Designed miniproteins, single chains, continued (4). Designs and how they scored, part 77

Each design is a single chain, and the fold is of that chain. pLDDT is the mean over its residues in the fold that is shown.

## One batch from the design tools (miniprotein)

Design m14654
Fold by ESMFold2-Fast:
Structure m14654 (fold): chain A 89 residues (1-89)
Amino acid sequence: SMDDRIRQAVDFVRQGRYSEAVDVLTQFVTRPQAVVLVRRMAVMMSQGMSDDDVVQQMRQTYDDIVSGSPDMQQQIREAERVLNTPVTV
């Protein structure tokens, strides 16, 4: 379920495994949307939120993305720009 994927992503973010958290979320959202969700998870966790609270907030953030919130659409466009830019590391 979507909730299972969110909980799995939260666990990966707790471990600092951001790439794997993004990959889990791409099963139900686009990659840019997954990047925005993971970034928000990391911020909430840095503020001391519990895993259950982060999961609840991620459900709300997903609803905001689906509803076309202007703030969320801006963050998604920024993530798309970064992901579509060829970088040599």
Scores: mean pLDDT 81

Design m14655
Fold by ESMFold2-Fast:
Structure m14655 (fold): chain A 83 residues (1-83)
Amino acid sequence: MKEEEEKKRLEKSRKLFIETMAEIYKKKVEKYGSEEALLEEEKRQAIEAGRRLGLDERGIETLARVAEEILELYKKFAEEAEK
């Protein structure tokens, strides 16, 4: 019984998570006006955060790339929510 309950909760959590991520992405795109503007702003914030953390140039570049990958994941969840 407990395993079945956990599986059902996990499935509901996954669906809710995907839907929530899709809504977050949509709101961010609306806030910044475009996907391109959102990407540039998130990259800029990541670079600034890296500088505050005292990362070297390579670390800052990595953080900027991670920001792009995170936005790509948000977009992928938004696409999945439409299915």
Scores: mean pLDDT 79

Design m14656
Fold by ESMFold2-Fast:
Structure m14656 (fold): chain A 97 residues (1-97)
Amino acid sequence: KLSEEEKKKLKELIEEAKKLIEEIKNSTPVKKISEEEYKKKAEELVEKARLAFAEGNHAEALKYIIELAKVYFEYGDKEKAIDLLEEAIEYAEELLK
């Protein structure tokens, strides 16, 4: 069972992800980064999230997943960013059950 501190962090990250979804939905998708920068940043964040999950640090892993969604949005992939954030929210809500 998760600690009360970990549950609080997860709830805060869920609210952050929900706010980010609203911001992305209301934004014009503009490609701000190159494909090479996108690949590098995405690979780094995926690896950081994987390591955090392996260590049982769910809050840290979700933080990296939120950053990954921001990278998708900066690359102009609005739908992929929203889908990832929605999946992250579902995962975090399942952990809180």
Scores: mean pLDDT 84

Design m14657
Fold by ESMFold2-Fast:
Structure m14657 (fold): chain A 74 residues (1-74)
Amino acid sequence: MRAEALQLLLEAQRLVDKSIDYYKKGDYDKSIKLSQKSIDLADQSIKLDPSLTVSGQAVKKQGQYVLDQALKAQ
């Protein structure tokens, strides 16, 4: 359970990083999709392991920031 939750959190962070890359390239549609997915995966990681709440909330905040920026840019 804990290992699965950590893997979801790491994948969520990877998707945030990719969403930032797509945003910089002007691919706002992909940036939006990846930032939404990162928020979902971070939320799932918190539900599986509440000890990851602080880290998961940090990833969710990053994902939400990128999502908000990409939505404004499209």
Scores: mean pLDDT 87

Design m14658
Fold by ESMFold2-Fast:
Structure m14658 (fold): chain A 61 residues (1-61)
Amino acid sequence: SEVEEIKKRAEELKARVEASDLPDFIKDQLLEQIDWALKHPENVELQKAILDAVEAILDRA
């Protein structure tokens, strides 16, 4: 299901955040954004947008 795909993507992004060389306060903010997205399963488009934004930050790091 799309819900399971979003959860799996969120878990993968959390792992990438934890493994990155980003400052701890940036890691905390990115993890908070991912968790906030997961708390709003009623808005799939918003969940995807947040995960896309986190991924874009990690890809530039």
Scores: mean pLDDT 85

Design m14659
Fold by ESMFold2-Fast:
Structure m14659 (fold): chain A 87 residues (1-87)
Amino acid sequence: SSNIEEALAIARERGNLFVETVLRLLLGVDGSKIKPPATFEDIELSYPNLTRATIRHWAETLSAEQMVRALEVAELTAGYDVEVIPA
């Protein structure tokens, strides 16, 4: 939880809206009342290797900075198998 909040702060400082959106969804922000609505399903359609399970695993095993970097790499390598960075 706190690790994800630190990652969200780093993503905001770096200006990466995609990473910020993914981290907000992981924190349980309700997208149903925002325009456009953002969900993990929407992300998985564009980035099949970015499943909710993969992102949760990164949140459990990676530092906040490593998690932001992993999400940035995943955005840039859409359609590739992304290897989890060791903690």
Scores: mean pLDDT 66

Design m14660
Fold by ESMFold2-Fast:
Structure m14660 (fold): chain A 63 residues (1-63)
Amino acid sequence: SLDEKAQRAIEGAKKALEENNLTVLRAALRDLERLLKQITNPELKKEVEEIIKELKRKIAELE
């Protein structure tokens, strides 16, 4: 399901945040932004938006 796919993507993004690898972080950001457009569950959408903000912050820090 989309919810399961989003949860796996969130977990992957959290691991990417630990690795400090720009390529992996940018890939995770792209995947989550793509998923965000498909999510209709407001709770899940909020979680994805929060992780996207963290990814953007980390990418900016490493650039």
Scores: mean pLDDT 82

Design m14661
Fold by ESMFold2-Fast:
Structure m14661 (fold): chain A 90 residues (1-90)
Amino acid sequence: MKRTEEEYLERAKKGVENVINYAKKNNLSEDEFVERLELLLRHLIFEAKLDGKSKETIEKIVDTVLEIAEKYLSPEAVERLRAFAEELLA
């Protein structure tokens, strides 16, 4: 059964929350935290593309991850994560 846009957005939100909780529990560096968020984005985008989701849906998934993660990252880390997501969407 194909996941809906709503299910992808909920998965993105829960995925980011899980990465944040893991980073706090394990005292990850910001670089290690960003690397785990990059893996999350890669998995979400790959699955959404395989499910034939629109570009608009994939962009909403990315925006959901970035909006939550930006509250916990330096401006430099946010720009790194955004650039990574844009490269995956190319």
Scores: mean pLDDT 83

Design m14662
Fold by ESMFold2-Fast:
Structure m14662 (fold): chain A 83 residues (1-83)
Amino acid sequence: MAELLREAAEAARAGDLEKALELTKEAAKATGNDFAYKTVKGMIEAGVPNEAISLYLLGLAAYEEGDFEKARELFAEAARIIE
């Protein structure tokens, strides 16, 4: 899971939003949880910067690995870019 989210973050940062979304969809199929897929799709449709999408995905990867402090930092950084 976390590896797929990191690969999606790298794709988003490179501007390959189609690949980023596809990787989050693959993660959703593996876990039965489509939250990341739905959120990233919404961010792309809203025109959120690639950098913020990448940081959000890295935050989810950290959360999945139990690094809640790092996840919180990454989510806060993504939110600052969006605002």
Scores: mean pLDDT 82

Design m14663
Fold by ESMFold2-Fast:
Structure m14663 (fold): chain A 122 residues (1-122)
Amino acid sequence: MSPLNLGVVEAIATALRSIPGVSVEVAGNTITATSDGSAEAEAALAAMTAFLAALPGVEVEREGRRATITLGERGGEALLDPEAFRAAAAHAAATQTFSAAGADALYILGAELAGLAAEYGL
């Protein structure tokens, strides 16, 4: 995996880990987020996975309380593109109700990605 893609995976993991009741594991380009089954964790994880699934090159699978997110070759590029990020966020907001925890997680992801883009001169 490229260092930039590793940074993007870590940004997603950090955002998902900010959701109360969500545990996160990272293996290469794959992030596994598991909710504790609380309504808040489920709603926030649903909103974040809807956002991520709307991005090109990002694959999302849901099995019960578990979400598996796989970052493909173009997924990192899409997350670092402000226009693609905005379009995916608008799609998620139109299809999901963002709880405070979900909105905070999306904000944290945006901040982490902005920092990464600045570090790499993007």
Scores: mean pLDDT 82

Design m14664
Fold by ESMFold2-Fast:
Structure m14664 (fold): chain A 95 residues (1-95)
Amino acid sequence: MEEELEKFIKEMREQYVKEVRKLEEELRKRGEPSAEERERMIAELEAARAAGLQRVPTSPLEEAYHELQLEMTDLLLDYLRGRTTLEEVIEKIKA
């Protein structure tokens, strides 16, 4: 049962790494988001973060899922605000 939770966390982190790598490749091909696109993405992530904080987890799996979503959201917000790189986001998600 503890093994199932660890497996879930590992799989979710691997999935997020793949999504960030896909974003990095897309940005490499088309260029960095404009200031307007960044502001829109920040607003959408802030709204998602606020909605997530209002949810009360009812199980350890749900709690782990919410924690990982908030971690991912905070890392993407740091990237969009120029505080980190996508490579650093990937490294932090892996840890």
Scores: mean pLDDT 78

Design m14665
Fold by ESMFold2-Fast:
Structure m14665 (fold): chain A 72 residues (1-72)
Amino acid sequence: DKKQQQIIDTAKDLMDKYGIDGVTQKNIGKKLGISQKTVSYHMKKPSVQKQLFDLQVDYGIKQLDDAIKKIT
């Protein structure tokens, strides 16, 4: 549980700083000091996938809102 939460928190932090393209297993592993394989193992769990999906949806909604405001 704690390791899964650390992965999710790190993904959110990377997304806030670098956008969705920065959210890679390699970048998460580097930031947490764990192997990319270990990150991949945890990211295959349904609970982690659901939380990461929700983060991507929230980020996408924010990006769309910001983009719409810039069209004018």
Scores: mean pLDDT 78

Design m14666
Fold by ESMFold2-Fast:
Structure m14666 (fold): chain A 63 residues (1-63)
Amino acid sequence: SMEEIEALAAQLLSADPAVRLAAARALRDINTVEAREAAMRALGQLSGGDRELQGELWAILSE
């Protein structure tokens, strides 16, 4: 379970937008504190240049 959460969080940083969206939805659906914190850590790794991408992924996670 935690390994799956970490793998999904890493996929939020994928170059493939389909992979990013699928990972965001999966983390949202897991709906645990661990999943939310892992997603927040991953999104925090996006630089200031990717604020729009960060916002899109966060909107999905916070739905």
Scores: mean pLDDT 76

Design m14667
Fold by ESMFold2-Fast:
Structure m14667 (fold): chain A 66 residues (1-66)
Amino acid sequence: KTVYEEELEAARASGAVVPSPYVPGAYEVNPEVRPERYALLREIAEKLIKIGDEIEEGIKKGVKPK
């Protein structure tokens, strides 16, 4: 229902992101996605990655994640 969840679903369904082998439940940009089809999918994935990074930083810093 959140924008984060919708963008995650869209990026996952399009193949722009794949499950992270390092962190269960996390996703990372799919390096195999071809550049010619990646422009739009990358914008969605970039937002998702930014939110994920902010959450990780917040947890490490002991501040409230966004």
Scores: mean pLDDT 61

Design m14668
Fold by ESMFold2-Fast:
Structure m14668 (fold): chain A 63 residues (1-63)
Amino acid sequence: SKAEEYYELGKKKFEEGDYGSAAVYYAQALFLDPDYEEAARNLAEALRKMGDDASAAGVLASL
């Protein structure tokens, strides 16, 4: 699916240390599939890597 494609792009950016771009791609995956738990958890991790623990908690609370 297109959501899974964005999720894989996010993983690639996360592995590169580009947490901002990773968060954007994970958020796009969640926009296309709001029940995409793996994308939500990885988005929260990327947000935590950027120091945004509050937004990370908010993403997980939406599951």
Scores: mean pLDDT 87

Design m14669
Fold by ESMFold2-Fast:
Structure m14669 (fold): chain A 72 residues (1-72)
Amino acid sequence: SDARDAEQVALVRAANEIIEAIEAGDTEKAVALARETIETHGARGRAVAANVAVVAESLGQHETAAALRALA
């Protein structure tokens, strides 16, 4: 339970950092953070990448959304 709780906190933190990069228009940083999250958390990291891609698309950042989906 504690290990799952710690990983969930880390994934939320990672998602927030990726969203901040998306909102700043920093595609390179958003993609780099998503890759790091996937390397660290595997399937759960890929789920984060897929979810933040939806945020990028909702902001009209279609290229960033496509790059994030390609990682998921």
Scores: mean pLDDT 87

Design m14670
Fold by ESMFold2-Fast:
Structure m14670 (fold): chain A 99 residues (1-99)
Amino acid sequence: LDPEVIKAVEEVLQGKTAELSLSTSPKSLAYNAYNADPEKFLSLSKEEQLLLVEMLLFTSEGAPAAFENLELKTELILHLLEEFVKDPEKMKKLLEGLK
């Protein structure tokens, strides 16, 4: 796991904020995930939160068009949050396929 992803999730959990932006940096992705649905994000385990941000990072590299618009980026984040809440084991397996 990328050390910057770990740091980004830890900073969000400490209550640190970042700008809502089209940036695909780990810090931006972690904060955007938290801001999209804080209740769902905080319901995830720390491992699941890290996997979500890592999956967003890999998706931004493979499908950058999905991250060019704040509305589409937010919709993608909300969709992935919902999937992690419903079936974290399936999402972990999908991420292993992206590595």
Scores: mean pLDDT 77

Design m14671
Fold by ESMFold2-Fast:
Structure m14671 (fold): chain A 86 residues (1-86)
Amino acid sequence: DLVDTLLNDPRAEKRREAAYKIGSLGIKGVPALPALVEAVLNDPDPRVRLAASTAIGVLQIYATVNEDEELLKALDEAGERLKGVR
């Protein structure tokens, strides 16, 4: 499971790979969006955080091109979490 690998693999390289793979899934990556947000906010490795952020960006482009309103809503919620706490 890519989500399990992204959040729980002890190897930063494997977590980074999982983030990129999730980004490449398009609509099938939507269930992993909360995990990508968690990785951006909390992963100790800056390269994993960058990979997760890149994956979110790729999913946003995919949603925009396909006019996927459900994915766009999920991305909006993810963006609100990333914008930080009040």
Scores: mean pLDDT 76

Design m14672
Fold by ESMFold2-Fast:
Structure m14672 (fold): chain A 66 residues (1-66)
Amino acid sequence: MKKIEVKADESVDKEKVERAVRNIIAGTGGKPDPETIAKALSAYFNVEAKVEIKEDGTLIVEVKKK
C-alpha cells in the first residue's frame, strides 16, 4: 500500500486534502496516476496541486490556494 504525505500551506486543510486523495483512489477502483489525482484536486478544491511518487512508493501531494 502506498503512503500518502500531504504538504499544504496554512490556508489549506491538510487532513481534508489527504481524505480527498484517498477517496479519489478508492472511487476509481484502482490507483490513478499522479496527473489524475492533481487534476481532480485542482477541480474539487479550486487550488494548485502537484503530485509526485517517490522511489519507495510514497505519494507526495502539494497544494496551494490560487
Scores: mean pLDDT 73

Design m14673
Fold by ESMFold2-Fast:
Structure m14673 (fold): chain A 89 residues (1-89)
Amino acid sequence: SKELREKTRQALRDRIDAEEAALPPVPLTPEMQKALDFLKEQRERILKALEENVTDPEKLEEMKKDIDESFELQSRLLRVAEARRRQAA
């Protein structure tokens, strides 16, 4: 359901917020940049498909927001994962 999806996303966001607060900042590595570029390309592909297939402007904007929030969390997870790798003894 939409409610379950939003609840799951909020729980993920809360976890990422807590991890970012606990972990040191990580400089952007070439490997991270490549992964972020891949995520950006996937997002642009999905958004283009939505713009071509969704005719209702309100629904299109809702779906774009959903995609943007998902890709923001994925980008942040990638940075957190790198910070965790660097903290591993």
Scores: mean pLDDT 83

Design m14674
Fold by ESMFold2-Fast:
Structure m14674 (fold): chain A 74 residues (1-74)
Amino acid sequence: MELAERGDRSAIEPLTRALDSPDPEVRLEAARGLAILAEQGNRDALEPLVRALHDPSPEVRAEAVRGLSHLARQ
């Protein structure tokens, strides 16, 4: 099934929640995880990565740009 049972795919929800963390290190790791999923073509990462572009941390924003650049190629 194209539905797949990818553990990384089921990570979208917890990673999106982690972007709401008050800890910038937690948000950075969440953005990295979402960027990896975007690199794999997972379009479910698009919305949370767009939200991460508005993060106060420049490192979180950089990871969001990286992930979105992979989705923009499609």
Scores: mean pLDDT 75

Design m14675
Fold by ESMFold2-Fast:
Structure m14675 (fold): chain A 108 residues (1-108)
Amino acid sequence: HMKTTEEIFLENLPKIEERLKTEDPVLLQKRADLYEKMADYYEKLGLLPIAAVLYFLSGLIYERLGDYEKALESFEKALTLAKKAGYDNLVKLIEERIQEIKEKLGLE
């Protein structure tokens, strides 16, 4: 049985989030900026699944840094692309994250 890219990513997500807790904030910010630039590049190439994952990773890092506005922007981009890619499980996770951030920002 071959796992999909979505399944592989989601299985590794808890490990990714755990690592974000221990990384240097300056390096995290540079990584978020890099992932967002890479996501924009891949989106322009029509590689929507890769772009969705990279925007989502950027959003997770911005959220960890407390930059909720940038996190929301990255998650909204990831959501649009994940829906186009048919990554239904990732879509649900992104929607939950967006809702939590909106509540923190008082936007609801």
Scores: mean pLDDT 83

Design m14676
Fold by ESMFold2-Fast:
Structure m14676 (fold): chain A 81 residues (1-81)
Amino acid sequence: SMEEELRKILDELSELAKAGKLTEEKIIEYARKIAEIAGLDEEKLLERMRRISAGKSKEEALDAMAKYIAHLAQEILEKLS
């Protein structure tokens, strides 16, 4: 289900973050999956991600983008409840 897929993404993001294995590629991959699952405009989501990362250090950008997509997935899950 959509709920199961979103929870799996949240769990995987959390595990990768705890392990220090989050990369921009992985964050973008999860963002695309969330867009597909929720029927969101992928291009607009990726544009938002670029704006969030702009002017930040690599570590700050990765943290901000990861938090944004985690929050987005949580918000979608709440609307499905």
Scores: mean pLDDT 84

Design m14677
Fold by ESMFold2-Fast:
Structure m14677 (fold): chain A 80 residues (1-80)
Amino acid sequence: MSPELKELLEELRRLGEKLIEAVRAEDWETAAALQKEIGKKILELLKKIKTPEELEEFRKLYREFQQRLAEVVAEVEARK
């Protein structure tokens, strides 16, 4: 995997953590801004993927993120 692709994956991990924190804090304005930034980084990452192995690494990260986000959303909804 290229250093650029590794850096983008690390940036996506950091943005995902910030999004989870914003959702947990019910800061929906910050969460919306982070979702837009994550979307842009995903598109950039997909353009740089050259192998099936790199695509699988991204899919794994995305599945883990989606699961964690769903859990935090359910946690916040349970507060109401």
Scores: mean pLDDT 81

Design m14678
Fold by ESMFold2-Fast:
Structure m14678 (fold): chain A 58 residues (1-58)
Amino acid sequence: MTPLEKVQQQIDAVQKEIDEKLATQDLSDREAVLEIASLTVEYMLLYIKRKVLEKEEK
């Protein structure tokens, strides 16, 4: 498995968790919103990492 495939698996896992929380949690709950926000930040960091790896593969 390439480093790029590993990062994609991590992105897919975080996205799945975000989607599940968005579908099931009460978004008026501050704690639920903060959990989704923290996962969204992690998603963005992984997305940037994937873009850097893609640029190195020509």
Scores: mean pLDDT 79

Design m14679
Fold by ESMFold2-Fast:
Structure m14679 (fold): chain A 67 residues (1-67)
Amino acid sequence: MLTEEESREILQKIADKAGVTLEQLLKALRAAVKSGADMEEIAKRLSEFTDGEISPEEILEALKVLL
């Protein structure tokens, strides 16, 4: 189980690569989930965005902690 700090570090790397703040990324992700987006699909897409440097499983755990 990831800590909140570890989860924030994972999503911070994604935010940095996307050129947005972590807070902006979290707001967008929360809006997507509220709109019916599947968290597993979000995790998969974010992993692809990192060129597989962060696994979908690690991202999914981070999303479950922070969202």
Scores: mean pLDDT 85

Design m14680
Fold by ESMFold2-Fast:
Structure m14680 (fold): chain A 76 residues (1-76)
Amino acid sequence: SEIQAMLYLGLGRFYFRRKDYETAIHYFELAAKLSKDPALQSRAYDLIGDVYRAMGDLERAQQYYDLSERYRKLAE
C-alpha cells in the first residue's frame, strides 16, 4: 500500500541519517517497488541517488537521478 511505501521512505531516511547506507538503499528500494505513485517512486530513486553520492559512487548516483527524473516526468 502507499502507506507502507511512505513508512519505508521514512525508514530509509532514518538509516541514511545514521550513515547506514546499505540499509537506507534497501528501504528506499522497497518504497519504490511497493508504490504505484510515480511521484513517490521518483522521490525514492532520488534518495537512492543521494545515498550513492554520499558513498562516493557517482556513476550509480547519476543512474538513479536519471531514473528519478523519468518517474518525475511520468507523474506530471
Scores: mean pLDDT 90

Design m14681
Fold by ESMFold2-Fast:
Structure m14681 (fold): chain A 75 residues (1-75)
Amino acid sequence: MSQEELDAEVDLAIAEIKVAVEKVAYRRNPSKETLEALIKAYQEYLDLARRHGDVESAKRAEENLKEAQKELEKM
């Protein structure tokens, strides 16, 4: 594994953890603020997944982001 490949895996893992943290925060205290934080975490994960060619992770992030944005419009 090259340093670039390792760095990409670490960046994606960190972004995935951030999404998990923000999902927990939103579930515990549903608010516009916690939902906006979750949306931002999904956007960061999506950007990284696209940059590294992870099509499956990018597709999942796009779907989750779309649903979170719909929920924000209802608040």
Scores: mean pLDDT 82

Design m14682
Fold by ESMFold2-Fast:
Structure m14682 (fold): chain A 76 residues (1-76)
Amino acid sequence: PERAAAILADPVRLAILELLEREGAQTVSEIAQALGLSQSTVSAALDELEAAGLVRRRRVGRRTLYAVDPAGIAAL
């Protein structure tokens, strides 16, 4: 419970999760542009979300796409 609360307490992480659920898989630059954030801020938040099992990354050619992991979200 405490871990889930800590993850969702960050407004940047919550905004990224909501965006990916609404709009689907996106790159760091696409997320940064959509939310008006720096790519470094988005990358740091995505790294934390991936470590928590809430987001997965997929390599498509030279691009990296991030998407919500439904199993991770369901476990919250």
Scores: mean pLDDT 78

Design m14683
Fold by ESMFold2-Fast:
Structure m14683 (fold): chain A 65 residues (1-65)
Amino acid sequence: MEKVLDKKTTSAAEGIQEVARVGGASPGEAMEALGQAAETGVGVTRGKPPARVEQTEDKVTVTQL
Protein backbone atom coordinates (compact mmCIF):
# COMPACT_ATOMS: atom_id res chain seq x y z
CA MET A 1 0.00 0.00 0.00
CA GLU A 2 1.31 3.45 -0.96
CA LYS A 3 0.03 6.84 0.23
CA VAL A 4 1.19 10.18 -1.19
CA LEU A 5 0.80 13.36 0.88
CA ASP A 6 1.12 16.89 -0.50
CA LYS A 7 3.48 18.82 1.82
CA LYS A 8 1.73 22.16 1.07
CA THR A 9 -1.77 20.99 2.12
CA THR A 10 -1.03 18.18 4.61
CA SER A 11 -0.53 19.18 8.25
CA ALA A 12 2.31 17.71 10.33
CA ALA A 13 -0.25 15.88 12.50
CA GLU A 14 -1.88 14.31 9.41
CA GLY A 15 1.52 13.15 8.14
CA ILE A 16 2.39 11.60 11.50
CA GLN A 17 -0.97 9.78 11.71
CA GLU A 18 -0.66 8.40 8.17
CA VAL A 19 2.90 7.09 8.75
CA ALA A 20 1.81 5.56 12.07
CA ARG A 21 -1.18 3.81 10.46
CA VAL A 22 0.67 2.47 7.39
CA GLY A 23 3.88 1.56 9.26
CA GLY A 24 2.33 0.02 12.39
CA ALA A 25 4.22 2.60 14.45
CA SER A 26 3.69 4.89 17.42
CA PRO A 27 3.35 8.64 16.73
CA GLY A 28 6.87 9.13 18.13
CA GLU A 29 8.32 6.52 15.76
CA ALA A 30 6.35 8.06 12.87
CA MET A 31 7.89 11.46 13.69
CA GLU A 32 11.36 9.87 13.75
CA ALA A 33 10.81 8.26 10.31
CA LEU A 34 9.54 11.59 8.89
CA GLY A 35 12.59 13.37 10.36
CA GLN A 36 14.93 10.82 8.77
CA ALA A 37 13.15 11.26 5.42
CA ALA A 38 13.51 15.05 5.72
CA GLU A 39 17.28 14.77 6.35
CA THR A 40 18.23 11.88 4.02
CA GLY A 41 15.22 11.54 1.68
CA VAL A 42 14.24 8.16 3.18
CA GLY A 43 13.03 6.97 6.59
CA VAL A 44 11.72 3.57 7.76
CA THR A 45 9.42 2.71 10.66
CA ARG A 46 10.13 -0.31 12.87
CA GLY A 47 6.46 -1.38 13.02
CA LYS A 48 4.71 -4.60 11.97
CA PRO A 49 4.81 -4.42 8.97
CA PRO A 50 7.26 -1.52 8.59
CA ALA A 51 6.76 1.37 6.17
CA ARG A 52 9.19 3.34 4.03
CA VAL A 53 8.83 7.12 4.10
CA GLU A 54 10.27 9.08 1.16
CA GLN A 55 10.36 12.88 1.10
CA THR A 56 10.75 15.17 -1.90
CA GLU A 57 10.36 18.97 -2.01
CA ASP A 58 6.58 18.77 -2.61
CA LYS A 59 5.50 15.30 -1.41
CA VAL A 60 5.83 12.66 1.26
CA THR A 61 5.32 9.07 0.06
CA VAL A 62 4.51 6.34 2.60
CA THR A 63 4.90 2.75 1.35
CA GLN A 64 3.98 -0.27 3.46
CA LEU A 65 6.74 -2.90 3.23
Scores: mean pLDDT 76

Design m14684
Fold by ESMFold2-Fast:
Structure m14684 (fold): chain A 97 residues (1-97)
Amino acid sequence: MEELVEQAKKAADELITALKNGDYERAIEATRKLVRIAGEIAEHGTPEQLEEVIRLIEKVLDAIAEADKTANLEQRFDLGAIAVALAVSLVTLKKAL
């Protein structure tokens, strides 16, 4: 489980970096990794691990809101899909607390 939290941190950092670089293909890949890891932590994680991943997802959602300010129409659809996937993961984690 501690290795999954570390993987979640790396996926969140990859996602934020991809968004800053306008690399939406990598942002989508990083989102899939983060969502998968968050699901595993929701099933088997401690409350402390759940709270840490919740904070990571909230940080990523803030980065998405910032990216949306300069996004074109196509990028906004990708950002919307990423935001929805992360919001679902966030609800799942909060219910597991």
Scores: mean pLDDT 85

Design m14685
Fold by ESMFold2-Fast:
Structure m14685 (fold): chain A 55 residues (1-55)
Amino acid sequence: DQERIDEISQRAAEEAAKIDSENAQKVGDEAGKNYAESLRKAKEYLEKEERRKRE
């Protein structure tokens, strides 16, 4: 569970870094928004899976 949280969070960070370096030239705030959304999506997925495992 913790491993999955770290993995998804790390992946979201990598995506944000890519956007910030290469693809966020004109939409810098959009890159930050994408990062926040990725993190939230990852956390929601992890909570859903964790709940399924525990329930």
Scores: mean pLDDT 69

Design m14686
Fold by ESMFold2-Fast:
Order: structure tokens, then C-alpha cells, then sequence
Structure m14686 (fold): chain A 80 residues (1-80)
């Protein structure tokens, strides 16, 4: 449960940043967050959506970097 809540927060932050750079990647991260909000046990499917979002961002290096930095920042906020 706790891990799913942490991933929900991370994916939500990633979606917000990704939407500013690439709408499709933003939608994938948002879908991952929504999935975890509705079903905390769906972590594997949410992770697949996260990986698919990053695959789209590989063609946009600046967007990829921004989302990776957002994910790292979100993880550090949870660890604090």
C-alpha cells in the first residue's frame, strides 16, 4: 500500500512535467498514477505505462531530462 502511494505521487509529478514537454508521455504517466489510485495492486501495469512514457521521451532529450529530474526530485521528497 505505502509503496503504491509513493509511486502514485512520483507518477503524478512526472505527468505534470511531461505534459509541458510531450502531451502523449504526460498522458501515459497520468494513466499510471490514476491506475495506482484506483487499484494499488496494479503496480506492474503502472510501471509498464511509466516505461512506455520514457520510451516516447527518448526521441526528445530535453523532455526526457526534465522528467527524469522531476522523478528524482519526487523520490527525494518522499525520502525526507
Amino acid sequence: MQEAEERFFIYRVMAGVAYQKDEEAGKLFAEGAELLFEDPSAMEKAEELREKGYELLKKKPEALKAVEEAEEKARKLIEE
Scores: mean pLDDT 82

Design m14687
Fold by ESMFold2-Fast:
Formats: sequence, C-alpha cells, structure tokens
Structure m14687 (fold): chain A 71 residues (1-71)
Amino acid sequence: METLVVELEVNEKDPADRARVEAAVAEGRELARANPELRVVGVGIPTEESAENEEELEELRKLSEEVRKKA
C-alpha cells in the first residue's frame, strides 16, 4: 500500500505561495489518478478559512478514498 501526504508551508500574503499550494493539490490529484495503487490522503495547508483551498483538499481526499475502494 502506497500513501502520499503533501504538506506545504504557505504564506497567505504571498501570491506565489498560494500558487504553489494550488499546483501541489493538482499534482497530487493527477498522481493519484495515474497511480491507482497510490493513496493520496491529504495536502497540509495552513488554513485560515479559505473555502476554495478546503474544497480542493476535500476533492483530493475523495480521490484517495476512490482509489482505496477500487483496491
């Protein structure tokens, strides 16, 4: 069983750090899709309430659970 956890340090005031978070979420989602044996369990983001970031984390967790159920 392969498990992937991605954790990023994010400075909310830096737009470049926000872009890195978005890229990491997209990369994890693509990696889980390309590697069904790889379970993506989450992306660690320092969250104030950012609904958009929370939605992307939730989608990544949903994808991880889909992979788990397929196995």
Scores: mean pLDDT 56

Design m14688
Fold by ESMFold2-Fast:
Structure m14688 (fold): chain A 95 residues (1-95)
Amino acid sequence: MEAELAAMQAELKARADKVNAQMATLSDEEKQKLEERLRQPSLEVMERLRPLAEKARETGDPELQFEVQRRLYEAQLAFIDQIEAWIAELKEKKA
């Protein structure tokens, strides 16, 4: 469990650092377009997770807290995958 959580955090950080480095190569316009495209999916994820997060906070249930963290981790990885795909498309069109 502890080792698994540490591995998940390390993977997320490594993936985030990589995508941030790729984002740094984009123009301000391209960055803004990516941010706009992420806005609606982010709101949908928050809407879906909000009741579970509220219940976890209200009850202090460790299982619910872990489930919220797991779902947030999955959502963050999905966003990173999506950003990487969009960056690849932008670079291909620019070439």
Scores: mean pLDDT 73

Design m14689
Fold by ESMFold2-Fast:
Structure m14689 (fold): chain A 74 residues (1-74)
Amino acid sequence: SGEEMKEALEATEGYAVVQAALAENKALRALLPDIPDEAKREEIEAQIAQRQALIDAGLDHVSGLLKKLEELLK
């Protein structure tokens, strides 16, 4: 139905946003050893951890929708 298609498109767009956020976190983690300011390093580590928790929750939601779609295609 139209509503299910809309939800699938929203999940696809959400996945793209999550992938971009994952790439940003990966880049920040790569820079951490080169940051001489301990306070700034701790701040960035906290931001990475907080963002990762939100990413993981978002991926779980998208994964659930994809599993439902896979079952419909069997």
Scores: mean pLDDT 72

